# Ledger of designs, part 53: designed miniproteins, single chains, continued (4)

Each design is a single chain, and the fold is of that chain. pLDDT is the mean over its residues in the fold that is shown.

## One batch from the design tools (miniprotein)

Design m13942
Fold by ESMFold2-Fast:
Structure m13942 (fold): chain A 79 residues (1-79)
Amino acid sequence: DPVELAEEAIKAAKAGDIAKAIGLLLRFLGDLIDKELEGVELTPEEKEAIELALEAMRLALRGDLEKAEELVEKARELK
């Protein structure tokens, strides 16, 4: 679940656990690669939720926690 991984990554970043946040981002990317290899077709809503979750993780790693939380909430609504 991309939204759950993003929420967990934001929590890790808030705690200063950047290594855990990076690990969660790598897991997120690995899950996307696996879906591509399996030929899973994503809906437009699923694609948008994934893009928002990825951007939220990137913002959290940069310390932009407020913006990261806003994007993950939007991703959760689309799911």
Scores: mean pLDDT 79

Design m13943
Fold by ESMFold2-Fast:
Structure m13943 (fold): chain A 73 residues (1-73)
Amino acid sequence: MDKEAVEKVKKEIEELRKKIEEELRKGADEIEVLRKAMERLQELLENTDSPEAQMEIAVEILRLAVEITVARR
């Protein structure tokens, strides 16, 4: 129910997605870019106290884990 915490986390996730896109445009290794993004999301999760905001971060971590699995195939 903390809308401000959820919106803040959504903005940080959006910024992270933009950074991923920019790194991939530069020809960076996809698996390395996604791995670094997961590390940043884990740090964000540790610094977040709102259960709803934690759920938003957990969903993004799961999404990146799936993308890494697909990229390895």
Scores: mean pLDDT 81

Design m13944
Fold by ESMFold2-Fast:
Structure m13944 (fold): chain A 61 residues (1-61)
Amino acid sequence: GRAELEEEIERLEREGVRAVIEGDLATAAKLQREIARLYEELGEHEKAARLLAQADRLLSQ
């Protein structure tokens, strides 16, 4: 349900922050794309699009 998706998003967000701190931008970008997919399942298409753009930026900078 929605609550389970939101819990998974929170977990992945915490892992993404750790990946950035550790300098693993490839893992951070992968996690951000997974979070975007979950937001699409929640119907949050604008937020998902922003997260995909941010993931692309992590690999381009």
Scores: mean pLDDT 83

Design m13945
Fold by ESMFold2-Fast:
Structure m13945 (fold): chain A 77 residues (1-77)
Amino acid sequence: AEEHIKKGLEALKAGDFETALKHFEEAAKTGDPKQKAQAYAQMGLIYLALGDREKAKEYFAKAGEHNPSAKAFLDEL
């Protein structure tokens, strides 16, 4: 999970959103609640960057299920 988060962040930094999403999906499947929240939050940020606000809201909601602090991001959308 941690390795997938790291690889996802590196792909995101390179602008490779497809590879970033794949790594964050794996982190969301295998991580602890904190890692799942981080993975879902990153997927939300990627969709927001792509202009897909509906998917961004869905992933931020999933992040909020695992980490209450992530719910604050929903109020910003």
Scores: mean pLDDT 75

Design m13946
Fold by ESMFold2-Fast:
Structure m13946 (fold): chain A 60 residues (1-60)
Amino acid sequence: SAEELLAEAEKLEEKAKEYKEKAEKLKAEGDELGAEEEEGIAALLEAFAAYLKKKAEKIA
């Protein structure tokens, strides 16, 4: 259902936030490569959340 897709999108957005916070910590520790990887994961999670939101609009 559209409601379930929106709920999943919110969970993915929350996870993306956690990965961005982890990336910030890695940058503070000097692990630039690790930070880039965590930022990349966050970007993928945000992209999938956006896709689910678009899907929800089509079936609402």
Scores: mean pLDDT 87

Design m13947
Fold by ESMFold2-Fast:
Structure m13947 (fold): chain A 116 residues (1-116)
Amino acid sequence: MSPEEKLLQYLRENLPEEMVEPLYRGFKELLKELNVELSDETVEIFIQAVNYVLSYRHDLDPRTQIELILSLVYYELEIKKNNLPESLLSKKYVELFNNPDDIPELVRRIVDKALE
C-alpha cells in the first residue's frame, strides 16, 4: 500500500467525513511548505498526531482539532529536520494540550485555506 493510500484509508476509518478532506489537504500543503516528501514515516507522524487529539482533545471544535493535529505534525517534522532532542516533541505535545490556540502562523494559514 502506498503512503497516500495508507493516509486516505486511515482518515476515512477514523474521522468524520467533514474532517477528512480538510485534514488531507492541510497535511499535503504542510508537507509541501516544509519541502518534506509524503512517506510512510510522515504518514505515521500524522497518524500519531490525529490519535493524540482524538483521544485527549475530542472536546475541541473541528477547526481547532485540525489546527492542533497539523501543529503537532509541524513541530515533529521541524524537530526531526533540525536533529533536535525528542524531549522537545514531548514538551510541544504538553504545551499544545494546555494552549491549543498557540499554533504556528503557517499552520493557521494552511487551515484557513483548507477549510475554504
Scores: mean pLDDT 83

Design m13948
Fold by ESMFold2-Fast:
Structure m13948 (fold): chain A 58 residues (1-58)
Amino acid sequence: SAAEEALRRANAEAARAAMLAGGAPEDQAKETYDRALAAPTVEESERAGVRGLIEAGA
């Protein structure tokens, strides 16, 4: 659905932004983004976002 695609993209962008804020190279941040976008469900996309927060904040 459009809503699921939008949420998936938002979570992927958040994960990428967290990686870049943490000083990761753009190539690595893009790989994280692409992996999050490839997730088949909202739950998997949210897990990618949570991982980004854990890696950036703890």
Scores: mean pLDDT 71

Design m13949
Fold by ESMFold2-Fast:
Structure m13949 (fold): chain A 120 residues (1-120)
Amino acid sequence: MLELTESGGGTVAEGGSLTLSRKISGNYENVVSYAWVGTGPGGRAGGVAGISGDGTKVSYAERVKGRATISVDKANKTVYLNLNNLKKEDTATYYALAGALGEDGVLRLVFGQGAQVTVV
């Protein structure tokens, strides 16, 4: 069973930085990707960053490109999102996602509990 613990949320000043982390515990060896998504002001959900399960391929949403870094520690099964030069538009609840393939080849998405970030 997949357990997700997210940390690093809270209230931060505009222009500041934060690091969100998500630990996977449990035997999900077929993880093909990790992502961070945020619900923006007004409840709009959007992608923030993505990384392949092996950490070799990364992607970023245009609004955070150049300010965000996603990385994975394969040994510790932890994915990180570092976000610099925070803007008020970065205020959101951030969810870590894992995409895993079953034996049937169907992609399954697993969501974390969410970390609230408020930029003031």
Scores: mean pLDDT 72

Design m13950
Fold by ESMFold2-Fast:
Structure m13950 (fold): chain A 62 residues (1-62)
Amino acid sequence: SLQERLAELKAKADALVKKMEEKVRELKERGDDEAALQHDIDSSVELIGLAVDISILEEQLR
């Protein structure tokens, strides 16, 4: 159902945020600030895509 898909996308977004935070921390700890910034940017782009998909499904479920 659309509600199940919405819940799945929200869970995926939450998991991506956690993975992003962990990887950025790891890269910063080893002094690779440039790689940490690039990973943050790449993950943010993916999160924006998920946010758009979530918004479309929420609009359909009104």
Scores: mean pLDDT 83

Design m13951
Fold by ESMFold2-Fast:
Structure m13951 (fold): chain A 106 residues (1-106)
Amino acid sequence: DDELLDFLERYGSPEVREAARLLREYKDKDFSKLTPEEQEEVLRAIRTVLREVAAMLGDLDGFKALEEADKLSPEEQVELILKLARHYGLKTVEEIAEKLLDSLRK
């Protein structure tokens, strides 16, 4: 949720702070206008945030899946992200991932 992203932006590691900041920046943007570079930036940021959440929750399977996600296509990575965001109850991350999936399919 928004409170989790605010927490991670303030108290996370440098990588996690940047990722949380980027997701807050992108959450209200029109994803139909994203460049491929911007799509990759958002995807990387979501993966970083979800990896941190998986670690915080002790979800080893989710953590490993996210670490190995670079073997998947961008669309498959977003589908994995969407599944984990829903499982963890991260509505803001879920909404961003849904917008990114739509952007990648166009």
Scores: mean pLDDT 84

Design m13952
Fold by ESMFold2-Fast:
Structure m13952 (fold): chain A 59 residues (1-59)
Amino acid sequence: DLMKKIEELIKELIEMGKNRSPDEEIQKKLEELMELIDQFDKEKQEELRKLEIKMGEEA
């Protein structure tokens, strides 16, 4: 579940911020988060595309 992975990574980032982890480690985790968000956007775009096609076929 992409949402669960995103939530876990956000929690890790919050914990790292609280513990004042090195910027390099935080940056790496942020990069992972951005990749997961990009994947989530692609999945949402596919869902929307399918809905639009279905609505167009009914016109």
Scores: mean pLDDT 72

Design m13953
Fold by ESMFold2-Fast:
Structure m13953 (fold): chain A 70 residues (1-70)
Amino acid sequence: DAEAALAALPALRAAAERQLTALGLADRIPEVTALLDAIEAALRAGDLARALALAARADALLEAAVAEAT
């Protein structure tokens, strides 16, 4: 549900910022927020395939950042 996904984005953005800050990776926040902004744009455009691809990219970026920090 694109509407529910759009409604969840602010909380997801805040959670990502908290996690990156806790890991000492606050400099990565602009990259993650840019991906979340792109996901929001894709969802608003009804492009679910693009939104899913961008979400997978954001997940991979966060996974790589966590691995780098630990």
Scores: mean pLDDT 77

Design m13954
Fold by ESMFold2-Fast:
Structure m13954 (fold): chain A 58 residues (1-58)
Amino acid sequence: GPDAAGAAAGGAALLAMGVASEVEVGPDSIRITLRDGRVFEGRGAAGARAAAGAAFGL
């Protein structure tokens, strides 16, 4: 859905910008590891969107 697509796009953008070192997209989850060692994880579309937003500083 749109929330999951937005979260995946956000993770890809963080990788492209060099802010994230790793992004793992599961069936119902996302984990984003930033280059400074911070990890953001969310489950489900809403949780994935929240994790991506937190990684962007939102």
Scores: mean pLDDT 72

Design m13955
Fold by ESMFold2-Fast:
Structure m13955 (fold): chain A 60 residues (1-60)
Amino acid sequence: MSEEKERLVNRLIGRALAGDAEGARKIAQEMLDKGLITPEEAERDIAVAERMAAGVRELE
């Protein structure tokens, strides 16, 4: 795994845990634009991030 891909994945997870689904989507799009993930991987990562963000908001 490239260092750049690892950093972006960690940032995406951080945005999702902060309840920021839109920020997570932007990071997934950046990874897709850079060719670091496939469109299918991007769609899955966005779906996971949205579920995580929704869980955070449910507690608030």
Scores: mean pLDDT 77

Design m13956
Fold by ESMFold2-Fast:
Structure m13956 (fold): chain A 68 residues (1-68)
Amino acid sequence: GAVEAAKYLIDAANAGAKKIVVTLSDGTVLEVEGSNAAGIAGAALRIIGEDPEKVVIEADGEVKVFEK
């Protein structure tokens, strides 16, 4: 779900991921650098606020899928 996706995004950034790409079920793509704390926080808040059916997170080429 959205909470698990947001947690994974934050965990990946804290683990030193260089680039993170978030794709929402409506086709929205968010690209953010792991070192950009404000960008990571904004993306996490957007995931939680929109509560999408599906979130795809790619952290430095590793893809993880979150569904409701």
Scores: mean pLDDT 85

Design m13957
Fold by ESMFold2-Fast:
Structure m13957 (fold): chain A 60 residues (1-60)
Amino acid sequence: MNPVFSPEEQPAAIAAAQLASKTGRPVSAREAAEAAGVSQKTASRAIKKLEEAGSIKKAP
């Protein structure tokens, strides 16, 4: 099922998905936060939701 993102999480989710697609590797909360211009806390939430949905991989 599609994860539900808050307006603050949406830019981080988009950035994380694009970075994962482009690089083929797990995306860090820092990378997503920097790309989206949001806090690492917000980016971490967005990444966790994407990982649970199977859209991206988490680094071990």
Scores: mean pLDDT 73

Design m13958
Fold by ESMFold2-Fast:
Structure m13958 (fold): chain A 66 residues (1-66)
Amino acid sequence: MREELIKQGEAYLKEGQEAYKKGDYDSAIEHYERARELFLQAGDEASAKTAELMIEEVKKKIEEAK
């Protein structure tokens, strides 16, 4: 079960990165938020923190692109 949650979290992280490459920052944030939740459920706090930081960086880019 934990391994499956980590795999799903990694998949959402990848989807977030793909959305980011396309300029869909809102979609990237949503995917990163799902990844963070899955990593937390798996007990992988380090990966969850990484996803949280990526969310903050995307939000900063949206703000600076005005």
Scores: mean pLDDT 83

Design m13959
Fold by ESMFold2-Fast:
Structure m13959 (fold): chain A 85 residues (1-85)
Amino acid sequence: DAAALAEALRRRAEELDELARKLEEAGAPREAVELLREAARLLREAAEAAARGDLEAALRLAREAEELARRAMELAREAGVVVPP
């Protein structure tokens, strides 16, 4: 349901913010950290869309966020920072 989706998206955003902090402390490239923070921001926007019943916008924003997170993890891996997703 919309409320459960909004809560899941908010929780995922918190996970990505925490991951960004850990990668920054581990010396990951700035671009990777910035992509994770951008992904977290998009997930918060997706949660707001879900809360108001705009599931199409919520899913689109969530997909964009996950693609940014994927790119961030790829950049961190290329730089030698190996952290499980």
Scores: mean pLDDT 86

Design m13960
Fold by ESMFold2-Fast:
Formats: sequence, structure tokens, C-alpha cells
Structure m13960 (fold): chain A 60 residues (1-60)
Amino acid sequence: MRELLEKAVEILKQKGKTLPEELQEALYKAVKDLPADKVDEFMEALLNGDIEKALEILKE
């Protein structure tokens, strides 16, 4: 989980998008509690740079 999140953050940074440190910590904590299928949706949203969609997945 941590390695996947780190890769997603790096990809976002390469695309000129950055996550605030506080948001990164929240995402790391929340993603551990997600079912596997939701994790895939979350990662796809981050890789597409859709931070809003990623946050919605975590809140569900």
C-alpha cells in the first residue's frame, strides 16, 4: 500500500500536480482500510490526476 501511494504521488508530481503533506498522510491512512477493488479505482483516479475523484472514493 505505501509503495503504491508513493508511486502515485511521484506520477502526480511528474504531471505538475502535488499533494499537500497533510493530504498524503490522510490518503495513506484511509487507503489501508479500503477494499482491494476500491484501491484500484483510487489509484486510477490519482494516476489520471483526478484528486477530487480519489478523495470521493476514500470517503465512501
Scores: mean pLDDT 67

Design m13961
Fold by ESMFold2-Fast:
Structure m13961 (fold): chain A 95 residues (1-95)
Amino acid sequence: SLQRQLEADRIIDEELYEAAKRYFEKRGLPLPPETTFGRMVAVSELLGALSPEDRLKFLEELQQIRDDYVQGKITLEEARERVRKIAEEALEKAL
């Protein structure tokens, strides 16, 4: 449903931005402003710090979680936990 798509996209945006904030904090870098452009730059920096292989794997896992939630295979809470887990793993690899 459209509602489930919007919920999945919101969780993904929130969890990726939280990981990006911690990436900047751990590197001692000033966080970009919380505008659409600033958030995009922050997430792009985190993803750009990954190897091409790790970035591809991350995106594939993220898409699978989104698909599973939209199709009703997992709950909203399970989707959030899974996104958070892979975002944490991406953060560890980026550092």
Scores: mean pLDDT 88

Design m13962
Fold by ESMFold2-Fast:
Formats: structure tokens, sequence, C-alpha cells
Structure m13962 (fold): chain A 64 residues (1-64)
């Protein structure tokens, strides 16, 4: 199963095709902070991975 870092890198790669480096960094850091908050609240790494997958799907829907 991909790690949180691997999924964040996949998200960064996807955004980099369409957004500036500064915008990509801001969005990845916002998602990272949200993921860290969810992990701290739930202790569930799988829930964090599902959160990142939801954001990837939203990006793909917007860019399709």
Amino acid sequence: MPSIEEKLEAFRDRLSRHLSPEQVDAMVENLRRHAEHVLAETGDEEEVLRLIDRYLRLVEQRLA
C-alpha cells in the first residue's frame, strides 16, 4: 500500500501538470497539514490515504 508521502508526491505530480510551482507547493502543504490533523485526531493512516485519494479524484475531475 502506498505511504502517505508517496500519495502526496502523486498529488504533487498531478498538480504540476497544470499549476505553477508556487501553487503546487501551497496546495500540497495545505493537504499535508489536513492529513496530519486527521492522523492526529483519528490515529488511522488508512483514513489519511482515503483523504488524499479524494483530493486526487477532485483534481482529476477538474482537469479531465
Scores: mean pLDDT 78

Design m13963
Fold by ESMFold2-Fast:
Structure m13963 (fold): chain A 78 residues (1-78)
Amino acid sequence: DPLAELQREINRRADELAEELLKKHPEVKSVRVAVFIDPETGEVLVRVEVESDNPEIAKQVKEELTRRAREIAEELAA
């Protein structure tokens, strides 16, 4: 099941990144990330949820996590 193994590895690394960002940003209450690969097209889809009382930091963390998670997925799938 090579696609499932790849998706698991990508999500493992993305989760590590989410935990790192959560530790670095005390105003962030929670961070969730999920990466999906379309089995027909190989398209990478990234979903990020960030909870914070500061909407500006929430936006920054979401943008960084989305970008870096996509980079991880593209690097591992290439």
Scores: mean pLDDT 82

Design m13964
Fold by ESMFold2-Fast:
Structure m13964 (fold): chain A 111 residues (1-111)
Amino acid sequence: MEAVEWSGQDAAGRVRIADLPPASREELEEGIENARKAAERDPALAALTEAIIRFLEALLKEPVDREALRRALRELFGISDANFEALSEEQLQRLARQVVELAKLLLRAAE
């Protein structure tokens, strides 16, 4: 498993993305709400928050809306269609956690 190290909020800590748990349904719903609130506070964030909402809503659908996920991932991360097809469900769930954390950051920045 390929692990990417990045500095966490604690100055001495490195967090491996591969060690993060997948996002729960409740965390996806919280991410959508945080993105909506961020756009309400700062309209300049509307395009980014709309992409976040589309990504998280696509994951909440049963079955998962793969076309909506593909479009949202291209908009958020520049992921090509070929790279999207190579992504496992586990990788998609980890990307969802990153998107949820991004929504929290955007809401705090919009205060």
Scores: mean pLDDT 71

Design m13965
Fold by ESMFold2-Fast:
Structure m13965 (fold): chain A 104 residues (1-104)
Amino acid sequence: MITQSPSSITAKEGDSVTINVTFSENVNNQVAWYKQKEGEPPQLLIKNVSTLAPGVDSRISASGSGTNFSLTISKVKKEDEATYYFVDYSKSPIQHSNGTKLTI
């Protein structure tokens, strides 16, 4: 089971935001973070736990291993408003979290 917390965050511009994920069992490094804005396709932010995707802002970072993973967005901006999803792509079908809605 994938548990992502919190389900929603309200932040001010310039704040730092952290989203946490916990698994009921150990997972491998085939995990990713996605950002989705309403009416837009999902954007890959992080792959393989902590590898920043090309073109993604360096204010975004991620870490984790085993059962615990986190995404941090530093100095949040209005364009960071979105729902953020954690994905385990090691399994078929692909498993994803219920997401975290960020409002600035």
Scores: mean pLDDT 79

Design m13966
Fold by ESMFold2-Fast:
Structure m13966 (fold): chain A 98 residues (1-98)
Amino acid sequence: EEEKKKKLIEEALKHVREAGDVLRQASPDQALADRTEKEVRDLLLKAYEDPENAKEYIEKAFKVVADAIRELGVPVEAASRVTGHVARAAKYVIEAIK
């Protein structure tokens, strides 16, 4: 069971990195893109470690992403890809804590 949960979290973190890559490609502020990826990763890991508060951490992760997309001036098509990757990451975390 630990092995299966580890694989789900690895997939979640892969999608967080892919969201970060899209932000870095779409924005002039690489440092803010890097910080956004780290904050989203940390929040999703907190959701995994503290399942009773998982919904709150996941909602915060989406807010961090939305705020970064606006501040970085990410185009709509790239913003959709970023949000899609974070949604997939959240789905893997939710599966891991079931």
Scores: mean pLDDT 88

Design m13967
Fold by ESMFold2-Fast:
Structure m13967 (fold): chain A 81 residues (1-81)
Amino acid sequence: KEELKEKLLKKLEELIKLSKELLKKTEDLKIILYAIGQILIGIGLEEQLRLFPDISEEELKKMLEETEKLIEELKEILKSL
């Protein structure tokens, strides 16, 4: 469980970092709003993990999968810029 939580925290940090990079590279309002949304999601999930340490292993795996998907989407958007 701790290993999954650690992996998820690292992926959330990556999500926030990539979203901030996207904000620096675009003037498109839609992309700006999307990037801000991803930063808020990343921060919100980090806070959820801090406040609710009894999150199940199954829930952590689902959160990790969703976070990895968002990271891949952000990477594709960054490549298109």
Scores: mean pLDDT 82

Design m13968
Fold by ESMFold2-Fast:
Formats: sequence, structure tokens, C-alpha cells
Structure m13968 (fold): chain A 89 residues (1-89)
Amino acid sequence: SDDEELRAAFERLAASQPDPEAQELIREIGELVLRAVRLAETVRTDEEADRLGEAMGHLSEAYQAVLEGRLEEAREHLERARRLLEELE
């Protein structure tokens, strides 16, 4: 399934990181991306679509921050994405 393929992709990306903290952050990003993909099927309003888009933007920034070693910025983006996705549940 698409969910299993995405989960496997993020698990491989996490495993490629030498830093255990970066590995865990990439796994968390993967879990939130999977949540966002599932929520995309339930979006009904422009407000919900905007929140989903903002959450995906933060997940993209978190991933880039991990790759650049900016782990604190990655955590901040993850927390923002998590809050936005929780508002859609």
C-alpha cells in the first residue's frame, strides 16, 4: 500500500543517518507525513486545505533541517506540523 511504501521509505532514510537523534527525527517526520496523506482524503473546506498545506510545509522544512544538522529547528517545525494536523482530526 502507499502507506507502507511511504513508511518504508522514511525508515530507510532514517537508517541512513549516522546520528541516532537525526534517525528519530526522520522517523517522526515520516509518521506525520503518513498522517497528512491520510487527512488529505478527508479535507472538505479551504481552511482545512490551508492547514494541511501549512503542515506539509513544516514537514518539508523539518526534513531539510535534519539533513543540514539543524536538529533544534527540525523539532520546532515538527511540533508546528503536529499541532496543525491535530486540528484536522
Scores: mean pLDDT 85

Design m13969
Fold by ESMFold2-Fast:
Structure m13969 (fold): chain A 100 residues (1-100)
Amino acid sequence: MEEELRREIIDALAAMVLSLIKKSGNKEDAEKFKAIAERLLAEDPDSVNAHLALAYAYYLEGKFEEAKKHAERAISVAQRRGDEKTLEEAKKLLDEIEKK
């Protein structure tokens, strides 16, 4: 369906943002990429990669409660979609957040 293709494109863009946040590890870059991920999430609230990107961005900013919220949402969506690889990544991120 056309709306599903739109959601796939949004999630692919969010995956790119997630990759950039993870590679930078920089708080200033995290703030910029967080703004982009928030815009993508506004277009598709169920974008698992947008939730992961926001979780990583908040984690880099030291905002662990917000990071946990988005990581838990990513887990929920990944479970519903049967995305085992993304589910495992989201669970690992949640574990790292909970160690803080």
Scores: mean pLDDT 80

Design m13970
Fold by ESMFold2-Fast:
Parts: C-alpha cells; structure tokens; sequence
Structure m13970 (fold): chain A 68 residues (1-68)
C-alpha cells in the first residue's frame, strides 16, 4: 500500500546521515539532503523503482515523495 511504502521510504531516508526526512500530512514525505546532485538523482531513481505507489520529485536539495 502507499501508506506502507511511505513508512518504509521514511525509515530508509532517515537512515542516511546526509538526509533529514519528515512526514507532511498523511501522504507526503519531504527530505532535505546535503548529498551531491548525482547521489540525489540516484536516490530518486531508486525510489521510482522500489515504490511504484509513490511519485518522486527532486527540486534543489529537496526530495518530495507523494502517495499516488
């Protein structure tokens, strides 16, 4: 389910020292990161592959995951 995917994504993101992620409402995660751009892109691509019930967006140093 999208809710379980969000929970797993949140736990994974907060396991990365350079990432600070939080739930916004019931359907969204916002993650601030100090990772280099290539690692940010790799992380977004991984989320698209691993969590088909989530959308992933990269804007600046912020990754947003939203339940579909």
Amino acid sequence: SAKEDLKKALEFLNSIPEVKAEMVGDDKIIAETTLPVEKQIGLVLRFIGDFPNLSAELKGNTITLTAL
Scores: mean pLDDT 83

Design m13971
Fold by ESMFold2-Fast:
Structure m13971 (fold): chain A 87 residues (1-87)
Amino acid sequence: SAEKEKKLKELEEEKEKFKREFLERQIELGVKAVELAVKLTVAKKLGAPEEEIKEIEEELERVRREEEELEEEERKKLEEFEKRIKE
């Protein structure tokens, strides 16, 4: 059926667009995590106050949680696309 082939192509195009959008978000969070990790290393080396070190550690942990949540969101969305493609 030409209609089924068109729907499959549209779903594949939506899946690829979704993958690109998630990759951009993953890159943004990854860069932020690297910047915070470097900042933490520098702060520890320079003997920054414990309170400052803790704030950087808490921000890095928050970013890492956001990365894990984003990976889980991507996984669930990709599973939804795979189910639609198999229909």
Scores: mean pLDDT 86

Design m13972
Fold by ESMFold2-Fast:
Structure m13972 (fold): chain A 62 residues (1-62)
Amino acid sequence: SAATEVARRELARAEEALAAGDATAAGKYFDHAGSAAVVAGDQELLERAVAGGREARAKGGA
């Protein structure tokens, strides 16, 4: 579905931002991915987005 494609795209952007050291941008992209995953009904994508968002927030203070 279009929502699944959005979730995957936002997850990829979040992972790139996190790898680049931009925890703030990564957190926003993971939040977007999570919202899209809920719309898609995809629990695996939602779990990845939630876990990534937590990691981004933990790294945002470093």
Scores: mean pLDDT 84

Design m13973
Fold by ESMFold2-Fast:
Structure m13973 (fold): chain A 64 residues (1-64)
Amino acid sequence: MKLSEEEIEEIAEFVRNLLKKYGLDDQAEEFAKEVREALEKGDVSRAVATILHAIGLAIEKELS
């Protein structure tokens, strides 16, 4: 099942906003781009790995 361009952008925007919320602005744009590119190529494993890495960075920042 293919994600729409709108759905891909919504997921990328979620990742960007999550990282920016925790002061990781430089990483926010890079991770959002990586998620968008992975999803556009249908590389679900890469997209999931990037999202989990972003969540991990946000948790680490909150706990520090």
Scores: mean pLDDT 81

Design m13974
Fold by ESMFold2-Fast:
Structure m13974 (fold): chain A 78 residues (1-78)
Amino acid sequence: SVSTEEDIEKRAEKIIEELKEEKKKLEEEGVDKKFLDLYEAMIEMVKKALEERKYSEYYEELEEKYRETGEEYEEYKA
Protein backbone atom coordinates (compact mmCIF):
# COMPACT_ATOMS: atom_id res chain seq x y z
CA SER A 1 0.00 0.00 0.00
CA VAL A 2 1.08 3.57 -0.77
CA SER A 3 1.68 5.84 2.21
CA THR A 4 -0.68 8.79 2.83
CA GLU A 5 2.37 11.04 2.42
CA GLU A 6 3.02 9.80 -1.16
CA ASP A 7 -0.66 10.36 -2.02
CA ILE A 8 -0.50 13.91 -0.63
CA GLU A 9 2.71 14.64 -2.58
CA LYS A 10 1.22 13.34 -5.87
CA ARG A 11 -1.99 15.29 -5.31
CA ALA A 12 -0.05 18.47 -4.51
CA GLU A 13 2.09 18.03 -7.66
CA LYS A 14 -1.08 17.72 -9.79
CA ILE A 15 -2.57 20.86 -8.21
CA ILE A 16 0.68 22.78 -8.84
CA GLU A 17 0.74 21.63 -12.50
CA GLU A 18 -2.93 22.59 -12.97
CA LEU A 19 -2.35 26.03 -11.43
CA LYS A 20 0.76 26.56 -13.62
CA GLU A 21 -1.19 25.62 -16.78
CA GLU A 22 -4.08 27.90 -15.80
CA LYS A 23 -1.66 30.78 -15.08
CA LYS A 24 0.05 30.23 -18.46
CA LYS A 25 -3.29 30.37 -20.30
CA LEU A 26 -4.26 33.59 -18.49
CA GLU A 27 -0.83 35.10 -19.24
CA GLU A 28 -1.20 34.23 -22.97
CA GLU A 29 -4.66 35.87 -22.95
CA GLY A 30 -3.19 39.08 -21.46
CA VAL A 31 -5.16 38.91 -18.22
CA ASP A 32 -4.42 41.49 -15.50
CA LYS A 33 -1.17 40.84 -13.58
CA LYS A 34 -3.23 40.89 -10.36
CA PHE A 35 -4.77 37.52 -11.33
CA LEU A 36 -1.36 36.12 -12.32
CA ASP A 37 0.03 37.17 -8.91
CA LEU A 38 -2.93 35.44 -7.23
CA TYR A 39 -2.13 32.19 -9.06
CA GLU A 40 1.55 32.53 -8.08
CA ALA A 41 0.45 32.95 -4.43
CA MET A 42 -1.71 29.80 -4.67
CA ILE A 43 1.19 27.82 -6.19
CA GLU A 44 3.47 29.00 -3.33
CA MET A 45 0.86 27.97 -0.73
CA VAL A 46 0.62 24.45 -2.20
CA LYS A 47 4.43 24.18 -2.39
CA LYS A 48 4.72 25.25 1.26
CA ALA A 49 2.05 22.73 2.28
CA LEU A 50 3.92 20.04 0.31
CA GLU A 51 7.21 20.94 2.08
CA GLU A 52 5.46 20.89 5.50
CA ARG A 53 3.86 17.56 4.51
CA LYS A 54 7.20 16.10 3.37
CA TYR A 55 7.04 13.82 6.39
CA SER A 56 9.44 11.09 5.15
CA GLU A 57 11.87 11.56 8.07
CA TYR A 58 9.23 12.87 10.49
CA TYR A 59 6.74 10.09 9.70
CA GLU A 60 9.42 7.37 10.00
CA GLU A 61 10.57 8.85 13.34
CA LEU A 62 6.97 9.03 14.61
CA GLU A 63 6.26 5.46 13.45
CA GLU A 64 9.45 4.23 15.17
CA LYS A 65 8.52 6.00 18.43
CA TYR A 66 4.99 4.60 18.16
CA ARG A 67 6.39 1.07 17.78
CA GLU A 68 8.83 1.60 20.70
CA THR A 69 5.94 2.81 22.88
CA GLY A 70 3.90 -0.25 21.89
CA GLU A 71 6.81 -2.57 22.76
CA GLU A 72 7.34 -0.86 26.16
CA TYR A 73 3.63 -1.21 26.88
CA GLU A 74 3.69 -4.93 25.97
CA GLU A 75 6.71 -5.48 28.27
CA TYR A 76 4.93 -3.58 31.06
CA LYS A 77 1.75 -5.65 30.54
CA ALA A 78 3.67 -8.95 30.53
Scores: mean pLDDT 64

Design m13975
Fold by ESMFold2-Fast:
Structure m13975 (fold): chain A 86 residues (1-86)
Amino acid sequence: SEAEARELQERGRAAVAAGDAAAAREVGRRQARFAGETDPAALEGAGLQGELLARLAADSTLTPEDRALLERLRELALELERRRAA
């Protein structure tokens, strides 16, 4: 479904451009799921990446909330690597 992939990509760009963190998070999760990702940690990570991009697009200042999102992304990445290594 090329049309579905294109729709998600357009919605993602629009959410980031608008600084809509919630929309960017949901689109990020949907894009990862569409790409065949099934691991909950990977889906959460994709959503948080979208959220962080939208927040930084609206304000490039690294806030305490942005730092918390980055730390959560790091935790999810380590969890995924541990499961992949097991």
Scores: mean pLDDT 84

Design m13976
Fold by ESMFold2-Fast:
Structure m13976 (fold): chain A 64 residues (1-64)
Amino acid sequence: ELEVEVNEALALIYEAIGRWDEKKGNYKEAAESYRKAADVYEQAGLTENAERMRKKADELEKKA
């Protein structure tokens, strides 16, 4: 229960870092942050959120 909540918070932090880097044009760094968010969401059992983050990372890597 607590582990899921902590993982959600951690994933949101990585997602926020990814969005910030994306806005700055740092696509490689943004993709790395979104991948970390995806891994944490997956560990929390949030599969839809994880897939969304992986898709964003893949799209940003194509731009980098």
Scores: mean pLDDT 80

Design m13977
Fold by ESMFold2-Fast:
Structure m13977 (fold): chain A 84 residues (1-84)
Amino acid sequence: SDSLIQNVSQNTSNQLSQTAQDTQQSRSQGMQNYPDVQSMVSTYQSMDPDTGSQVMNLVNQSQQSSSSGDMSNYLNQAQQIVSS
């Protein structure tokens, strides 16, 4: 249902935002949250494959980044896509 998609999108957006904040403060702490983020994005992708694929690609780019700033920026970009 539309409400289920909205709830999954909102939860995914919130998790991406929180992980971006955590990563900005500590790269190591942020990295520990990636399995949960990837799981939520995978659920979102199953409901919206096109948008979800873009979001997952950004999360993967974030995980591969060497700086907390770059990691946070990719997660914030992913959050903006989910929230739009």
Scores: mean pLDDT 83

